# Designed miniproteins, single chains: the designs that were tried, part 94

Each design is a single chain, and the fold is of that chain. pLDDT is the mean over its residues in the fold that is shown.

## One batch from the design tools (miniprotein)

Design m3474
Fold by ESMFold2-Fast:
Structure m3474 (fold): chain A 68 residues (1-68)
Amino acid sequence: GAVLKLIAVTLQALGDPNLSATLNSDGSLVLSAGPGGTDTMLAYKSALESDPDLSASLSGDTLVVSAK
């Protein structure tokens, strides 16, 4: 299910020292990378958007992920 996939993405992001992850009370996940992370964020957006149960939106240097 979409919620389980979002939890798995959150746990993976928390294990990545190059990423900052924040889980909001509404169930959305916010990801950010350090300086020069734009290409990394674009790659993550493409990978997450390829999953039919997940939605990913890039706003500046932050990526917001939610379950559909």
Scores: mean pLDDT 72

Design m3475
Fold by ESMFold2-Fast:
Structure m3475 (fold): chain A 92 residues (1-92)
Amino acid sequence: SSLDELKARAMARIREIVAEAAADPSVSREELLRRIAAVLAEYLREVIANPEASEELKELARRALPLLEALARGEISPAELQERLEALGDEV
């Protein structure tokens, strides 16, 4: 499905980011998480636009998206993102 393809592409980009960060001691844990958040935000925008996604999944994505965008911009900490995502019922 197109949703499986979007997820696979997002996971591949996250693996690349993690590998690059592991090779670069100048990349902090917080910077790594901000880069991952940017990839996840792009993935959620594609989920929201995808006709195969359920309305329930789209609603969850719309609520999570601004939090991931805020982390990507450095407006919230990774800890604050985790707390807010847990409040949405996510196990992340």
Scores: mean pLDDT 84

Design m3476
Fold by ESMFold2-Fast:
Formats: structure tokens, sequence, C-alpha cells
Structure m3476 (fold): chain A 70 residues (1-70)
């Protein structure tokens, strides 16, 4: 369901934020895996016609990657 996908996306975004907060370079592969999972969920949301929610997930993923690179 859309509600389940949104919940999964929020859980993944929370895990990404936690890894960024830790600042451990050894966790970069795990961060990339979570970003990929988030992108897949955004794609599923878009396929279900939830383009606004999909776009928001992608924006937050890009912001997180930018923050991790700083």
Amino acid sequence: SVEELVKEAEEILARIDELIAKGDPALRPQLRELVNEGAILASKLAQMGRDEEAREVIKRLLAALQEAAA
C-alpha cells in the first residue's frame, strides 16, 4: 500500500540521517545501500501515481548525500 511505502521511506531516511550523524567513513557502503533502497521506494511511489511523495523522498536523499559529502 502507499501508506506502507511512505512508512518504509521515512524509516530508511531516518537510518540515513543516523549514519550521517555518526560520521564514520566505514559506513559509506551501508549509506549507499540505504540510498539505493530509498530510490527504489520513490520509484514505486511514482508508479502508483504518488509523484509528489516520490519527488520529496528523492529531494531528501539528495540533501543527505550532499551533507555526507561535506
Scores: mean pLDDT 83

Design m3477
Fold by ESMFold2-Fast:
Structure m3477 (fold): chain A 71 residues (1-71)
Amino acid sequence: SADELMERIRALDMKERYGITDKAEQEAAIEKELAELEKELEEYEALAEKGNREALMKAVALKLEIAYLKA
């Protein structure tokens, strides 16, 4: 199915992204990166609420990356 193909593509992409072949270690690396990205998002969201346009653009980009990693 398309969902199974996307899962396989994601697994290969995560292997390339982290240089890790073990699935459990990949998942730990994803969790660690998600924690850092969510912290960064909180900081940029606060700046965006104050009218910083560059921070708003960065927050949108971070939300998309976080959504991809959570998929």
Scores: mean pLDDT 84

Design m3478
Fold by ESMFold2-Fast:
Structure m3478 (fold): chain A 64 residues (1-64)
Amino acid sequence: GPEGERIARAGAEAARAGDSAAAATAFHQMKLYGLGDPEAAEAGARAAQAGDSERAAELMEKVG
């Protein structure tokens, strides 16, 4: 829904800006609320925590 798309967009933007903490937080929120693909959300959170901003942004687009 609109809330999931808003979180996914913010998370992707944070990941592309290199803000790994904000990107990881967005993936965590999507997992907690059951928004989108849970496997993609987990992979994205892991990528963001590892500082892989490109991979985190790609996975955030798949979760939304």
Scores: mean pLDDT 74

Design m3479
Fold by ESMFold2-Fast:
Structure m3479 (fold): chain A 69 residues (1-69)
Amino acid sequence: MPKEVLEAEVEASLHLMGGAVARKAGDLEAARRHYEEAARIAREGVERYPDNEALRSLLEAAEAAIEEV
């Protein structure tokens, strides 16, 4: 796996976690920013590596989370 793919998976995952924590704390603005950044990173990864299941799952999770904030 290229370093770029691994870095994108880690960064998107961290933003999803940050968004979930912010949402539970009631900080919907911080939650939205984290989820939007996760979706951006995952989408760029999927565009370059469309068969990567982890990036696809992260994109789906981030997009679903954005709909709730």
Scores: mean pLDDT 84

Design m3480
Fold by ESMFold2-Fast:
Structure m3480 (fold): chain A 72 residues (1-72)
Amino acid sequence: SKEKREEILKLIAEILRLIGDILDLEMEIKKLKEEGLPDAEERIAKLEEEIKKLEEELKELLKKLEEINKLK
């Protein structure tokens, strides 16, 4: 149905946004490692914790997408 397609597209958009956010944080970690600044380890640890939270949200959205696909 059209409604099911709209919900799927919304979930895909949210999934893509989370992937983008994770990639941005990974790139920031790479920059911090390359710059070799003092306290970089503490900043990297904080960014890695942020990534873990986003990965959990991504897993939840992927499960919702799978469930909607099963409702045919």
Scores: mean pLDDT 81

Design m3481
Fold by ESMFold2-Fast:
Structure m3481 (fold): chain A 58 residues (1-58)
Amino acid sequence: MTYGERLAIAEELLKKYNIDPNKLSPEDRAELKALLDDESLTAEEFEKKLTEFLEKIK
């Protein structure tokens, strides 16, 4: 899975949850960046972990 594919999934999920990435705390931004940089995750694992993160901070 490429970084571009992870970024596309992240953009769709952020839009779905109405979360502005520019308004995230430094801690939440760091966690989001760590998920985007994790090349070991499958598309399904990335989407699941990101969804859990967004549900928690919503």
Scores: mean pLDDT 80

Design m3482
Fold by ESMFold2-Fast:
Structure m3482 (fold): chain A 76 residues (1-76)
Amino acid sequence: GIQRLEQAAQFVLEQIRRGLDPEPLLEELARFLSRYLPQETVERYREELRKAVAAGDLERAEALLQEALEQVRKQL
């Protein structure tokens, strides 16, 4: 359920904060999001998250993950 997505999002944020490669968790997050959101929307979030990570913008990364979670909640 939604708890798995929230856990994946938190793991992504923790990896970013630790300076580790979040890509494996981004892949898992994208697969989970695709159950609720259109593929185009999922790819947009993935690309925007990659840009935020590359810029070291933790606030933007957190905001993007929260927006994705909220969109999933609205689809439930």
Scores: mean pLDDT 76

Design m3483
Fold by ESMFold2-Fast:
Structure m3483 (fold): chain A 84 residues (1-84)
Amino acid sequence: ELEKEIEKIKEEIEKLKKEIEKLKKEKEELEKELKELEENSDDVPRIIALKLRIIGLEREIEELEKKIKKLEEKLKKLEEEKKK
């Protein structure tokens, strides 16, 4: 059943990669909105709120990237064990 665990980890990595893509797109839209507000508005509270949301998304992306790295390390160990 080692093969089932390998496949499950591969599927989890792919799901996390798709989630990161969605978060990166959301971040790009928020960065665009922030730029427009900074150029055309003195709405400091809204600018601060957008900056905090962008920072939150950056941290979430970093956490997911760390999770992928741990899963990739686990996958490598399982594939090495399968070859023995």
Scores: mean pLDDT 83

Design m3484
Fold by ESMFold2-Fast:
Structure m3484 (fold): chain A 74 residues (1-74)
Amino acid sequence: SDAEVRALLAEWDREVGRVIEEGHRQGLSTEEIVARLKEVSDRAVERLRQMGRDDVAAEFARWAEELIETVRAS
């Protein structure tokens, strides 16, 4: 359902923020932070596909890739 998709995206947003904050706090390299973000994002994409939301999964994957590029550029 759309509600389940929204909940998953909200959960992902919280996880992303946590990974970035924790990574900076611990002094992790950009590459280590990116690797963790990729794992979180890949998991969310797979979950969206399992829910039959290939449309949302494709859109989310593109957004996640852009986020990762932004982190790498920082």
Scores: mean pLDDT 83

Design m3485
Fold by ESMFold2-Fast:
Structure m3485 (fold): chain A 62 residues (1-62)
Amino acid sequence: GSMSDHLNNVKKLGDDVDKDVKKKRDDVSKISSKGTRDESVKMGQELIKYDKKKRQEVNDLG
């Protein structure tokens, strides 16, 4: 039914967010290796905010 299709779409969006966050984490790791401790902390905090926001967007769809 439509409900089952909706749940499958939400799961797929969650999986896509996982992949996107992993890629961004890898990118942050590459950039942070060239920066200071303070820059690394800031990048980590921004990634946490991004993940939380994207998880909230997925949850709002369910």
Scores: mean pLDDT 73

Design m3486
Fold by ESMFold2-Fast:
Structure m3486 (fold): chain A 73 residues (1-73)
Amino acid sequence: MEKKEAIKELLREILKEALEAGVISEEQAEASLKRFEEQLEKAPEEEIERAYEKLPELKKEYEEKREEELAKL
């Protein structure tokens, strides 16, 4: 449970930053979160553990990708 929650919290932070930056709409943020939560609930335990272990790396990848995505706008 805690591992899934940690992964969800990271996504919520990412979506909140994107929403505040005006990159996505509130509706897009909500839809993305819902889809991710559904995928996470259906994901095998091994995938959840791997994602949790990679949370710092995923956050870094997001930061790098966000800068690239925003530069393209």
Scores: mean pLDDT 72

Design m3487
Fold by ESMFold2-Fast:
Structure m3487 (fold): chain A 55 residues (1-55)
Amino acid sequence: SAEEEKEKLLEEIKGKSPGEQLDLLAREYKRAVEKGDKELVKKIREMMNELHDSM
């Protein structure tokens, strides 16, 4: 599910710098768009916005 994918991404970005986290999320965002996974696209966008606001 999109929620499970979000949790996996949260684990993956742990311990990375803010810039590395954003780069990883941007890459996964493009992948989700290519797959047509609208729910995952929305969740990744929210994560990127939260990260951007905290940088």
Scores: mean pLDDT 80

Design m3488
Fold by ESMFold2-Fast:
Structure m3488 (fold): chain A 73 residues (1-73)
Amino acid sequence: MEPMSDLTLKSLLRLGGEISGNEEAEKEGIEKIDNKEPLDEEGQKLLELGKERVREAARIGREAAREIARERE
């Protein structure tokens, strides 16, 4: 898979931190990305939470579009 940009990774970490309420892990993860260091286990968990939220929102959007299309036919 193509690597994500640092900006995208930071945005996903912020989203994961907001979802989990773990501001310390969010801050540590962002600092690691800024320092070009690998994320620790907590940072990886926040990244995955952020990705899952984005995937869920995209899925809901696609389902809504399909429902609208079905109503027209």
Scores: mean pLDDT 75

Design m3489
Fold by ESMFold2-Fast:
Structure m3489 (fold): chain A 61 residues (1-61)
Amino acid sequence: MPLEPASVEAARELARKALEAARAGDHQKATALATAAALLLANAGEIEEAKRALEEVDEAL
C-alpha cells in the first residue's frame, strides 16, 4: 500500500501553482509554494521529483 498518495497529489498541485505564480512575477509566492511542494514530495520519498519541482520554478523565475 503506497504511503499517502493524496499528499503527493497535493504536492504536485502546489508545484503547479508555484509555476503559475513564478510566471505571474510573484516571486515570494512562487518560492513559498515550491518549497512546500518539495518538502511534501521529499517526505513521501519522491526526492527526484522534489528537486525537479524546485528546478522548474527556479527556471521560471
Scores: mean pLDDT 78

Design m3490
Fold by ESMFold2-Fast:
Structure m3490 (fold): chain A 106 residues (1-106)
Amino acid sequence: AQATATVTVDAPAGDYHVAVEWAAGDATVTVRASSGQVATTGAVNMDGKAVGVAGLRGMPAGVTLTVTITSKGALGAGPVTVRVVAVTPGERVSETRTVAAAPVAL
């Protein structure tokens, strides 16, 4: 069964990473900005969790990110956690959003 989860987060201007964690299963993570920029990453299973990380650079202010996780299998039971880590020289700003993942039949 295909599983899909979508999380929307507000993001600052500049450079940042979007880190996505879920319980288990292989997935593709797609991060789409309201400005039209798109980043895609695969994931690996680490420390009993699946993790994907996408980098975004030169982002404008007032952007909303839509993070979509797509898997051809179950993502496991539990929440999907999305972290937006904004990087400024010498500082880091993080936002964390959590949503329940549900399997979707093909």
Scores: mean pLDDT 64

Design m3491
Fold by ESMFold2-Fast:
Structure m3491 (fold): chain A 54 residues (1-54)
Amino acid sequence: MSPYEEIVALINAAAERDPALATRLADILAEGGLAGEAPEATLARMRAFLAAHS
């Protein structure tokens, strides 16, 4: 699975659990894009956020 496919999967899983959580993951993705962050690094930040807010 590509990092982008994994990002989409995480957002979809979060949306099923809590739509606000999915919005925060989308914000992390947008922030990473603006900062020129690698997709793998953005994915790691999303996973860390989910682990902290589970």
Scores: mean pLDDT 79

Design m3492
Fold by ESMFold2-Fast:
Structure m3492 (fold): chain A 65 residues (1-65)
Amino acid sequence: MEEELQRLIDEAVARVKAGEMTPAEAAKYLASRALSIPGVTIDQANEAAAEALRRAGYPAEARGG
């Protein structure tokens, strides 16, 4: 759900700002958590990760390879 994704984005941003995670680790954490939500697609998980990085003041360069 959109609300659940927004909550994960907020959590990831807060963890980066608190120094608990690097931006890359937060993006991976968010993507993994987002994919655990029924109905969330890989595209939505990637969008959420990019948004979290952007809101944390980090360039959105978390490309899967």
Scores: mean pLDDT 74

Design m3493
Fold by ESMFold2-Fast:
Structure m3493 (fold): chain A 75 residues (1-75)
Amino acid sequence: NAQAEIDAAVRGMKLATEALRELEKEYPDIPKEYVPKLIGTAMAEAFNAVLAGYSDEEARQRALEAAKKTLEELK
């Protein structure tokens, strides 16, 4: 159902944004060139978690964890 996937994408985007805001607070000196990859990683993880039926807090935490791991890999 396309509607369910679109709804999951909108919800995932919100949760990924919240996770990235938390990442910014912890790592204020993130190079600007890393930002697009961090956004993509957080959004993909949040979307997948929502589709898999995880709670908002769990999806947000998973997005944050994925973004942190990606940040470490970009160094």
Scores: mean pLDDT 85

Design m3494
Fold by ESMFold2-Fast:
Structure m3494 (fold): chain A 72 residues (1-72)
Amino acid sequence: VEELLRRAEELVKEGIKAFENGDYETAKKLFEEAMDLATEAANRAPDTSDEAIRAAVLQLKAAVGLVAIENK
């Protein structure tokens, strides 16, 4: 689960950077990958764990990024 969370965190950071640079296609792909990894981490983490909370936060960050891109 830690590996999935770490990769999702990195993808969210890269997605934000791409979005800030106006590369919305790259940002979209990065946020979509982050969402997939965070969702898998959430499904594998114990329900009341720190890992489950981290996964939920990463899912939210990725979702917000995707919504921001859609509104451009």
Scores: mean pLDDT 77

Design m3495
Fold by ESMFold2-Fast:
Structure m3495 (fold): chain A 98 residues (1-98)
Amino acid sequence: EKEREERRLALLKEVTDASIAGNKAYRAGNYDEAIKNYERAIDALEQLVAEEPSAENYEMLARVYEKLADVYRKAGNQSLADEWEKKAEEYRKKAEEL
């Protein structure tokens, strides 16, 4: 309970910090750095969703996957862009079903 709340807050901080860093790198055209940071945000969000499945957390995860897909598309990797876009759609659907 207390340990879970501390873990939840730590995961939310990681999501926030990684998303901000990813967005900054993406706007600067630093696609490798953007990918690295969005992957960090996804890892934290997947842990958060596993412990606390909610529409809000699924929507956050879907949004980061959409960002990751956009970066891969701009970096010239259409195959990975399509894969991450599909992941975003799956999590958006999960959010709608809650």
Scores: mean pLDDT 86

Design m3496
Fold by ESMFold2-Fast:
Structure m3496 (fold): chain A 63 residues (1-63)
Amino acid sequence: VEEKLRRARELAPSPDREKQLEAVDLAVEVAREAPEEAFEIVKQISDPTIYAAGAIRIIGELI
């Protein structure tokens, strides 16, 4: 979990779309164990479509 969070935090602020998608995938994988950190990562996503999709996926993991 901590290693995935570290990687996601490194990738999330990148302007590269592929890196933003990888950061969101990692955040979703850890969302049940670390929901606050997962939302922190998604909030750093600069692409509005990737941000919205990521937020919805994290909420889905918590329901």
Scores: mean pLDDT 79

Design m3497
Fold by ESMFold2-Fast:
Structure m3497 (fold): chain A 61 residues (1-61)
Amino acid sequence: SMREEAERARARGDEAFAAGRYAEAFAHYGRAIELYVELGDMEGAAEAAARAAEVLRAAGL
């Protein structure tokens, strides 16, 4: 389902972020945001966006 895809994208983002793969983490969180927005899940989208912002800060951007 689209929700399972959003959750997988967020999980992939979390794994990449923990591994220091910032570009991959950002891309996965971006995918999660798209899917959560399409689902109408504003809380999920906001959480994924906050994590994407953390990636940018950790990367010095």
Scores: mean pLDDT 89

Design m3498
Fold by ESMFold2-Fast:
Structure m3498 (fold): chain A 62 residues (1-62)
Amino acid sequence: MKTETKQLKAGKVAGLKVYETKDKKEAEEKIKEFEADPKTVAVSLTYDEETGVYTVTAAYAA
């Protein structure tokens, strides 16, 4: 399992959004979508080698 986390700004986390896909390009596009949201404080990408699933997690502020 490989996890990469990018903190975009300081902020109190109000919630999480999770997106799962087997397509790396879709995962990268979802990261860009979350980074474009001004309420997103951090985005992480996790790749599960056993299932081939990319999990994109965005932490957002209220």
Scores: mean pLDDT 78

Design m3499
Fold by ESMFold2-Fast:
Structure m3499 (fold): chain A 71 residues (1-71)
Amino acid sequence: MSEKMRLLMEMGAHIVHLATLVVLEPSPELEELLRRAQELEERAVASEDVEEIRRLLEEVRELVEEARKLA
């Protein structure tokens, strides 16, 4: 498996977790965090720079941590 695919799979798992929080405890704040995470995933899919994808993954992790404080 390529490093890009590994990072994208990890990012996808975080986004699924965030989407689950939105379903269980819907709020405008959680929905905004999910929207931002999805935008970061689109950028990661379009990127050929593994280091950029790693930075985007870190941003998604930060959004999940914020979501955990709100849920």
Scores: mean pLDDT 85

Design m3500
Fold by ESMFold2-Fast:
Structure m3500 (fold): chain A 60 residues (1-60)
Amino acid sequence: LVEEAERALAEGRYEEAARLAREAVEKDPTPRAYSLLFEAYRALGRSREAMAVLLEAAEL
């Protein structure tokens, strides 16, 4: 999941990257998984969702 999200980000598939990163967070909430989710939302221009991810990660 993390590796697949990284690949999707590298390929510019930001919607898919966000989906895969969210799934990664749900299975194993790690800083890396949250970072990927943040980057995907930022790339999509979804600033509100990106900020929500940072707040969620702060609960770790």
Scores: mean pLDDT 80

Design m3501
Fold by ESMFold2-Fast:
Structure m3501 (fold): chain A 63 residues (1-63)
Amino acid sequence: SRAEELARRAAEAGAAGDAAGGRELSQEMVKMGATPDQADAGGAAASAGDLALGARIFEEGGV
């Protein structure tokens, strides 16, 4: 799903220490209908290695 792909991208950015890439992903998710809080929470979960939680939060945000 799109949420799973975004969670994977967030995890990759987190593993690389790519804060700018993480911010761009959050902005993309907000443009897709997520709240900023959902984008940030999902991104934080995924970047910490919890891809399933990250994807679930994005899906709940309408991504």
Scores: mean pLDDT 78

Design m3502
Fold by ESMFold2-Fast:
Structure m3502 (fold): chain A 86 residues (1-86)
Amino acid sequence: MKLILVFRNMTPEQIEALKAYAEELRERGYTVEVRIEGDTMTIVIENLSVTEMIGEVLRAIGLGLDGYDVKITIDGDTLTIEVDLS
């Protein structure tokens, strides 16, 4: 399974925090791609089990995303979570 996390309208401090999160995922053995375009960050995590995907989703939401707009899309084996931090 593939997890795509998209964060929009980020501050520089939030970008650095999520870069640290992506590095933590790589250190845990996940295949992680990070793309930054202005104030938007996309993190792509591949080869997740269902249990691992749920765990990473909960961690990403727990990164202080309470009260922000969250959009969740499921397409085949890909789960996409878009968060607007504005």
Scores: mean pLDDT 75

Design m3503
Fold by ESMFold2-Fast:
Structure m3503 (fold): chain A 87 residues (1-87)
Amino acid sequence: SDLVEEAERLVREAEELLKEGKYEEAAQVAMRALQLAMQASSDRRTILQGIGSLLRVIGLMLEGKYEEAAQVAIEGARAVIEQTRAE
């Protein structure tokens, strides 16, 4: 799926931004990866897990906790990608 490949690319980009200390940008890119990964899934359970991760990321972003938001979004995106590929 083109959406899965794009989500994986954005996860790698977010990880590099996180290593550079660009936490807010990393969180924004990782949240985009999570959203694309969710769009690629056809499994309700996988989508619901993605929604849970997305809500947590939004909460962290609103609190200015960008490093934690980026980590949660990266983990969430990876989990959704793996479950989508395992279908």
Scores: mean pLDDT 87

Design m3504
Fold by ESMFold2-Fast:
Structure m3504 (fold): chain A 81 residues (1-81)
Amino acid sequence: SKEEEAKKLEEEGKKLEKEGKLEEAAKKYEEAGLLYYELGEYEKAAKSFEKAGELYKKLGKEEKAELYYDAAKKLKELIGK
């Protein structure tokens, strides 16, 4: 299912992050977040986008980090209503 695909991408991102492959990890969290968003799983989408933002920030990709932090913030606001 798409839920299982999103979870697998999240798990792949965690593995890549532990291996120090931060850009590849960020892309996996991005993909997981987008799939969770498509599924209406906004809490999981926000968490995945926040993680992608953290990794892009570590990579010095500030504009991408801000994009994913903003996406996560907006989803958290949506959940709280």
Scores: mean pLDDT 86

Design m3505
Fold by ESMFold2-Fast:
Structure m3505 (fold): chain A 102 residues (1-102)
Amino acid sequence: SLLEKIKEAAEKYGATILDVREVDGVLEIVIRASGLTPEQLQALLDEIYKLLEEAGLLDKTRIRVVTGDASPEEALEAARTRRPFDPERGLSVFEYDPRPLP
């Protein structure tokens, strides 16, 4: 399945898929990417974008990436609450809209 391929891509880079859900017609994917370099994170995202494009879902998907030294539970909560940065935990949350630029 597409979800299995996305999980395999994440595991290849040492990242974890925490959640995949549909919200208001958009597929939201939450990724925990602690310990990845910017280059490794970009490579992972490029691979996920390719999988989403092949499935015809690229324009209907939102990816949230959580970085920093957080537990999976804390990372998922941060992504759900849309916290931009938690300095006490070193936690960063950022959102990718994979739609092509005009």
Scores: mean pLDDT 69

Design m3506
Fold by ESMFold2-Fast:
Structure m3506 (fold): chain A 55 residues (1-55)
Amino acid sequence: PPSPEAVAEAAARSDRGLALTKEILDELSKRVNLDKLTPEEIGRLARELLARRAA
């Protein structure tokens, strides 16, 4: 079984990912109407926005 420390680290990364995802979705909702997009399209745009923020 995975060590408790490894599980805690994975959970921390997940929490950071959720916070970042919320920020990205908020930014996207200001620029585009998310109700007009499929989940796959939203995921693609979120990844593109994240990549641009990293650059």
Scores: mean pLDDT 66

Design m3507
Fold by ESMFold2-Fast:
Structure m3507 (fold): chain A 108 residues (1-108)
Amino acid sequence: MMVEEIIENAKKAGLSEEEIKELVELALRAEEILAMARMQLWVKPETPEQLKKSEELIKELDKRLEENPELSIEELRELLEEAERLVMSHPRYAAYLAERVVEELKKK
């Protein structure tokens, strides 16, 4: 499972139990957002307007990540809050954002 991989990587990195709990909390939130976003994409096909907006948001996110490739826990939390706000309106972007947060958590 995704959470198990994050726990193993964090233990190998020498993180404390408190730090591991914080990473697990963010990982579980990301999984919930990803599941909701995938459900929205299954229920309704995206409109051309939604697709265009999602592509624009993804490009803006990629720029932010290129400028700051090493994200703090607080920055990862802010990205999840953005995904939660957009999961119903822009599920493709919300899913991409949640997946990016999970990949960054694995690097901690």
Scores: mean pLDDT 79

Design m3508
Fold by ESMFold2-Fast:
Structure m3508 (fold): chain A 68 residues (1-68)
Amino acid sequence: MSLSEKQLEHLAELLVERGLSEEEARELAIKINELLSQGKGKEAADLLVSHGLSPEEAERLIVSAITA
């Protein structure tokens, strides 16, 4: 499942709120969307964790973006 443009922007905004720059947040959101479109939800969560989120925060962020 891929994110819509609105969902992608919402994910980027949530990442900025967690201390990433707008550029880093947008790049990360695009990579997360690519992984989700391939069914690689665990890899998407792991990528968020590598950028300083906890596993629980990463999972909540992905769910929030999907439901936006």
Scores: mean pLDDT 79

Design m3509
Fold by ESMFold2-Fast:
Structure m3509 (fold): chain A 68 residues (1-68)
Amino acid sequence: SGKEDLEKIEEELSKDPRIKVKRIGDDTLEIETTLPVPEQIGLVLRIIGDYPNVEVSVEGNKITVKAK
């Protein structure tokens, strides 16, 4: 489910000190990165590929992940 996918994403990304994860309500994660652009693109593609029950949007160094 989208909720379970968000919990897994939050746990995984919170392990990297270059990534700051903030939960907004029950259905949304806001992610801010200090990653180089190629690494951030790779992160976004991994999330989209591994977690089909979430929607991802990107604005600069900020990534928003929402449960479907």
Scores: mean pLDDT 84

Design m3510
Fold by ESMFold2-Fast:
Structure m3510 (fold): chain A 71 residues (1-71)
Amino acid sequence: MSLLEEVMRRIYELRKAGKTKEEIADEVIAFLREHGYDEVAEKVRELAKKTTDFDELVEGISRLLAEAERR
């Protein structure tokens, strides 16, 4: 399974569990750091601060992960 697929799956599972945008962002950051993607994790943290809309955050995360994995 790709990093993008794993992260996107976690995002939607957390959303179904009633987690906030902030909690979801924190979980994604922790997951990325556990897998050695510290630079991507920092970019996700900055993206979460810039976005107020959940869909914009998800799209931005998807883009960052796609660049990291080289589709």
Scores: mean pLDDT 79

Design m3511
Fold by ESMFold2-Fast:
Structure m3511 (fold): chain A 72 residues (1-72)
Amino acid sequence: MPPLDAEEVRRLLAEREPEERAIAAALGLPEEAFARLAALYREAALAAAAGDNETAAALMERLRAEAEAALA
């Protein structure tokens, strides 16, 4: 697959956001926690689209840690 530019990544994330938000609500995540996790995921996706896989991996690791904290 060809790499996606930042605009296409943002558009795809926006299209999926309502479904991801519904899943987060079903899991009992607070709105503020969802907003923080969504921001981290967006930054990771944009880094990956730019070919910066190390930054993307670091952001996904942070996303996991913050998600674990939010679910505790």
Scores: mean pLDDT 75

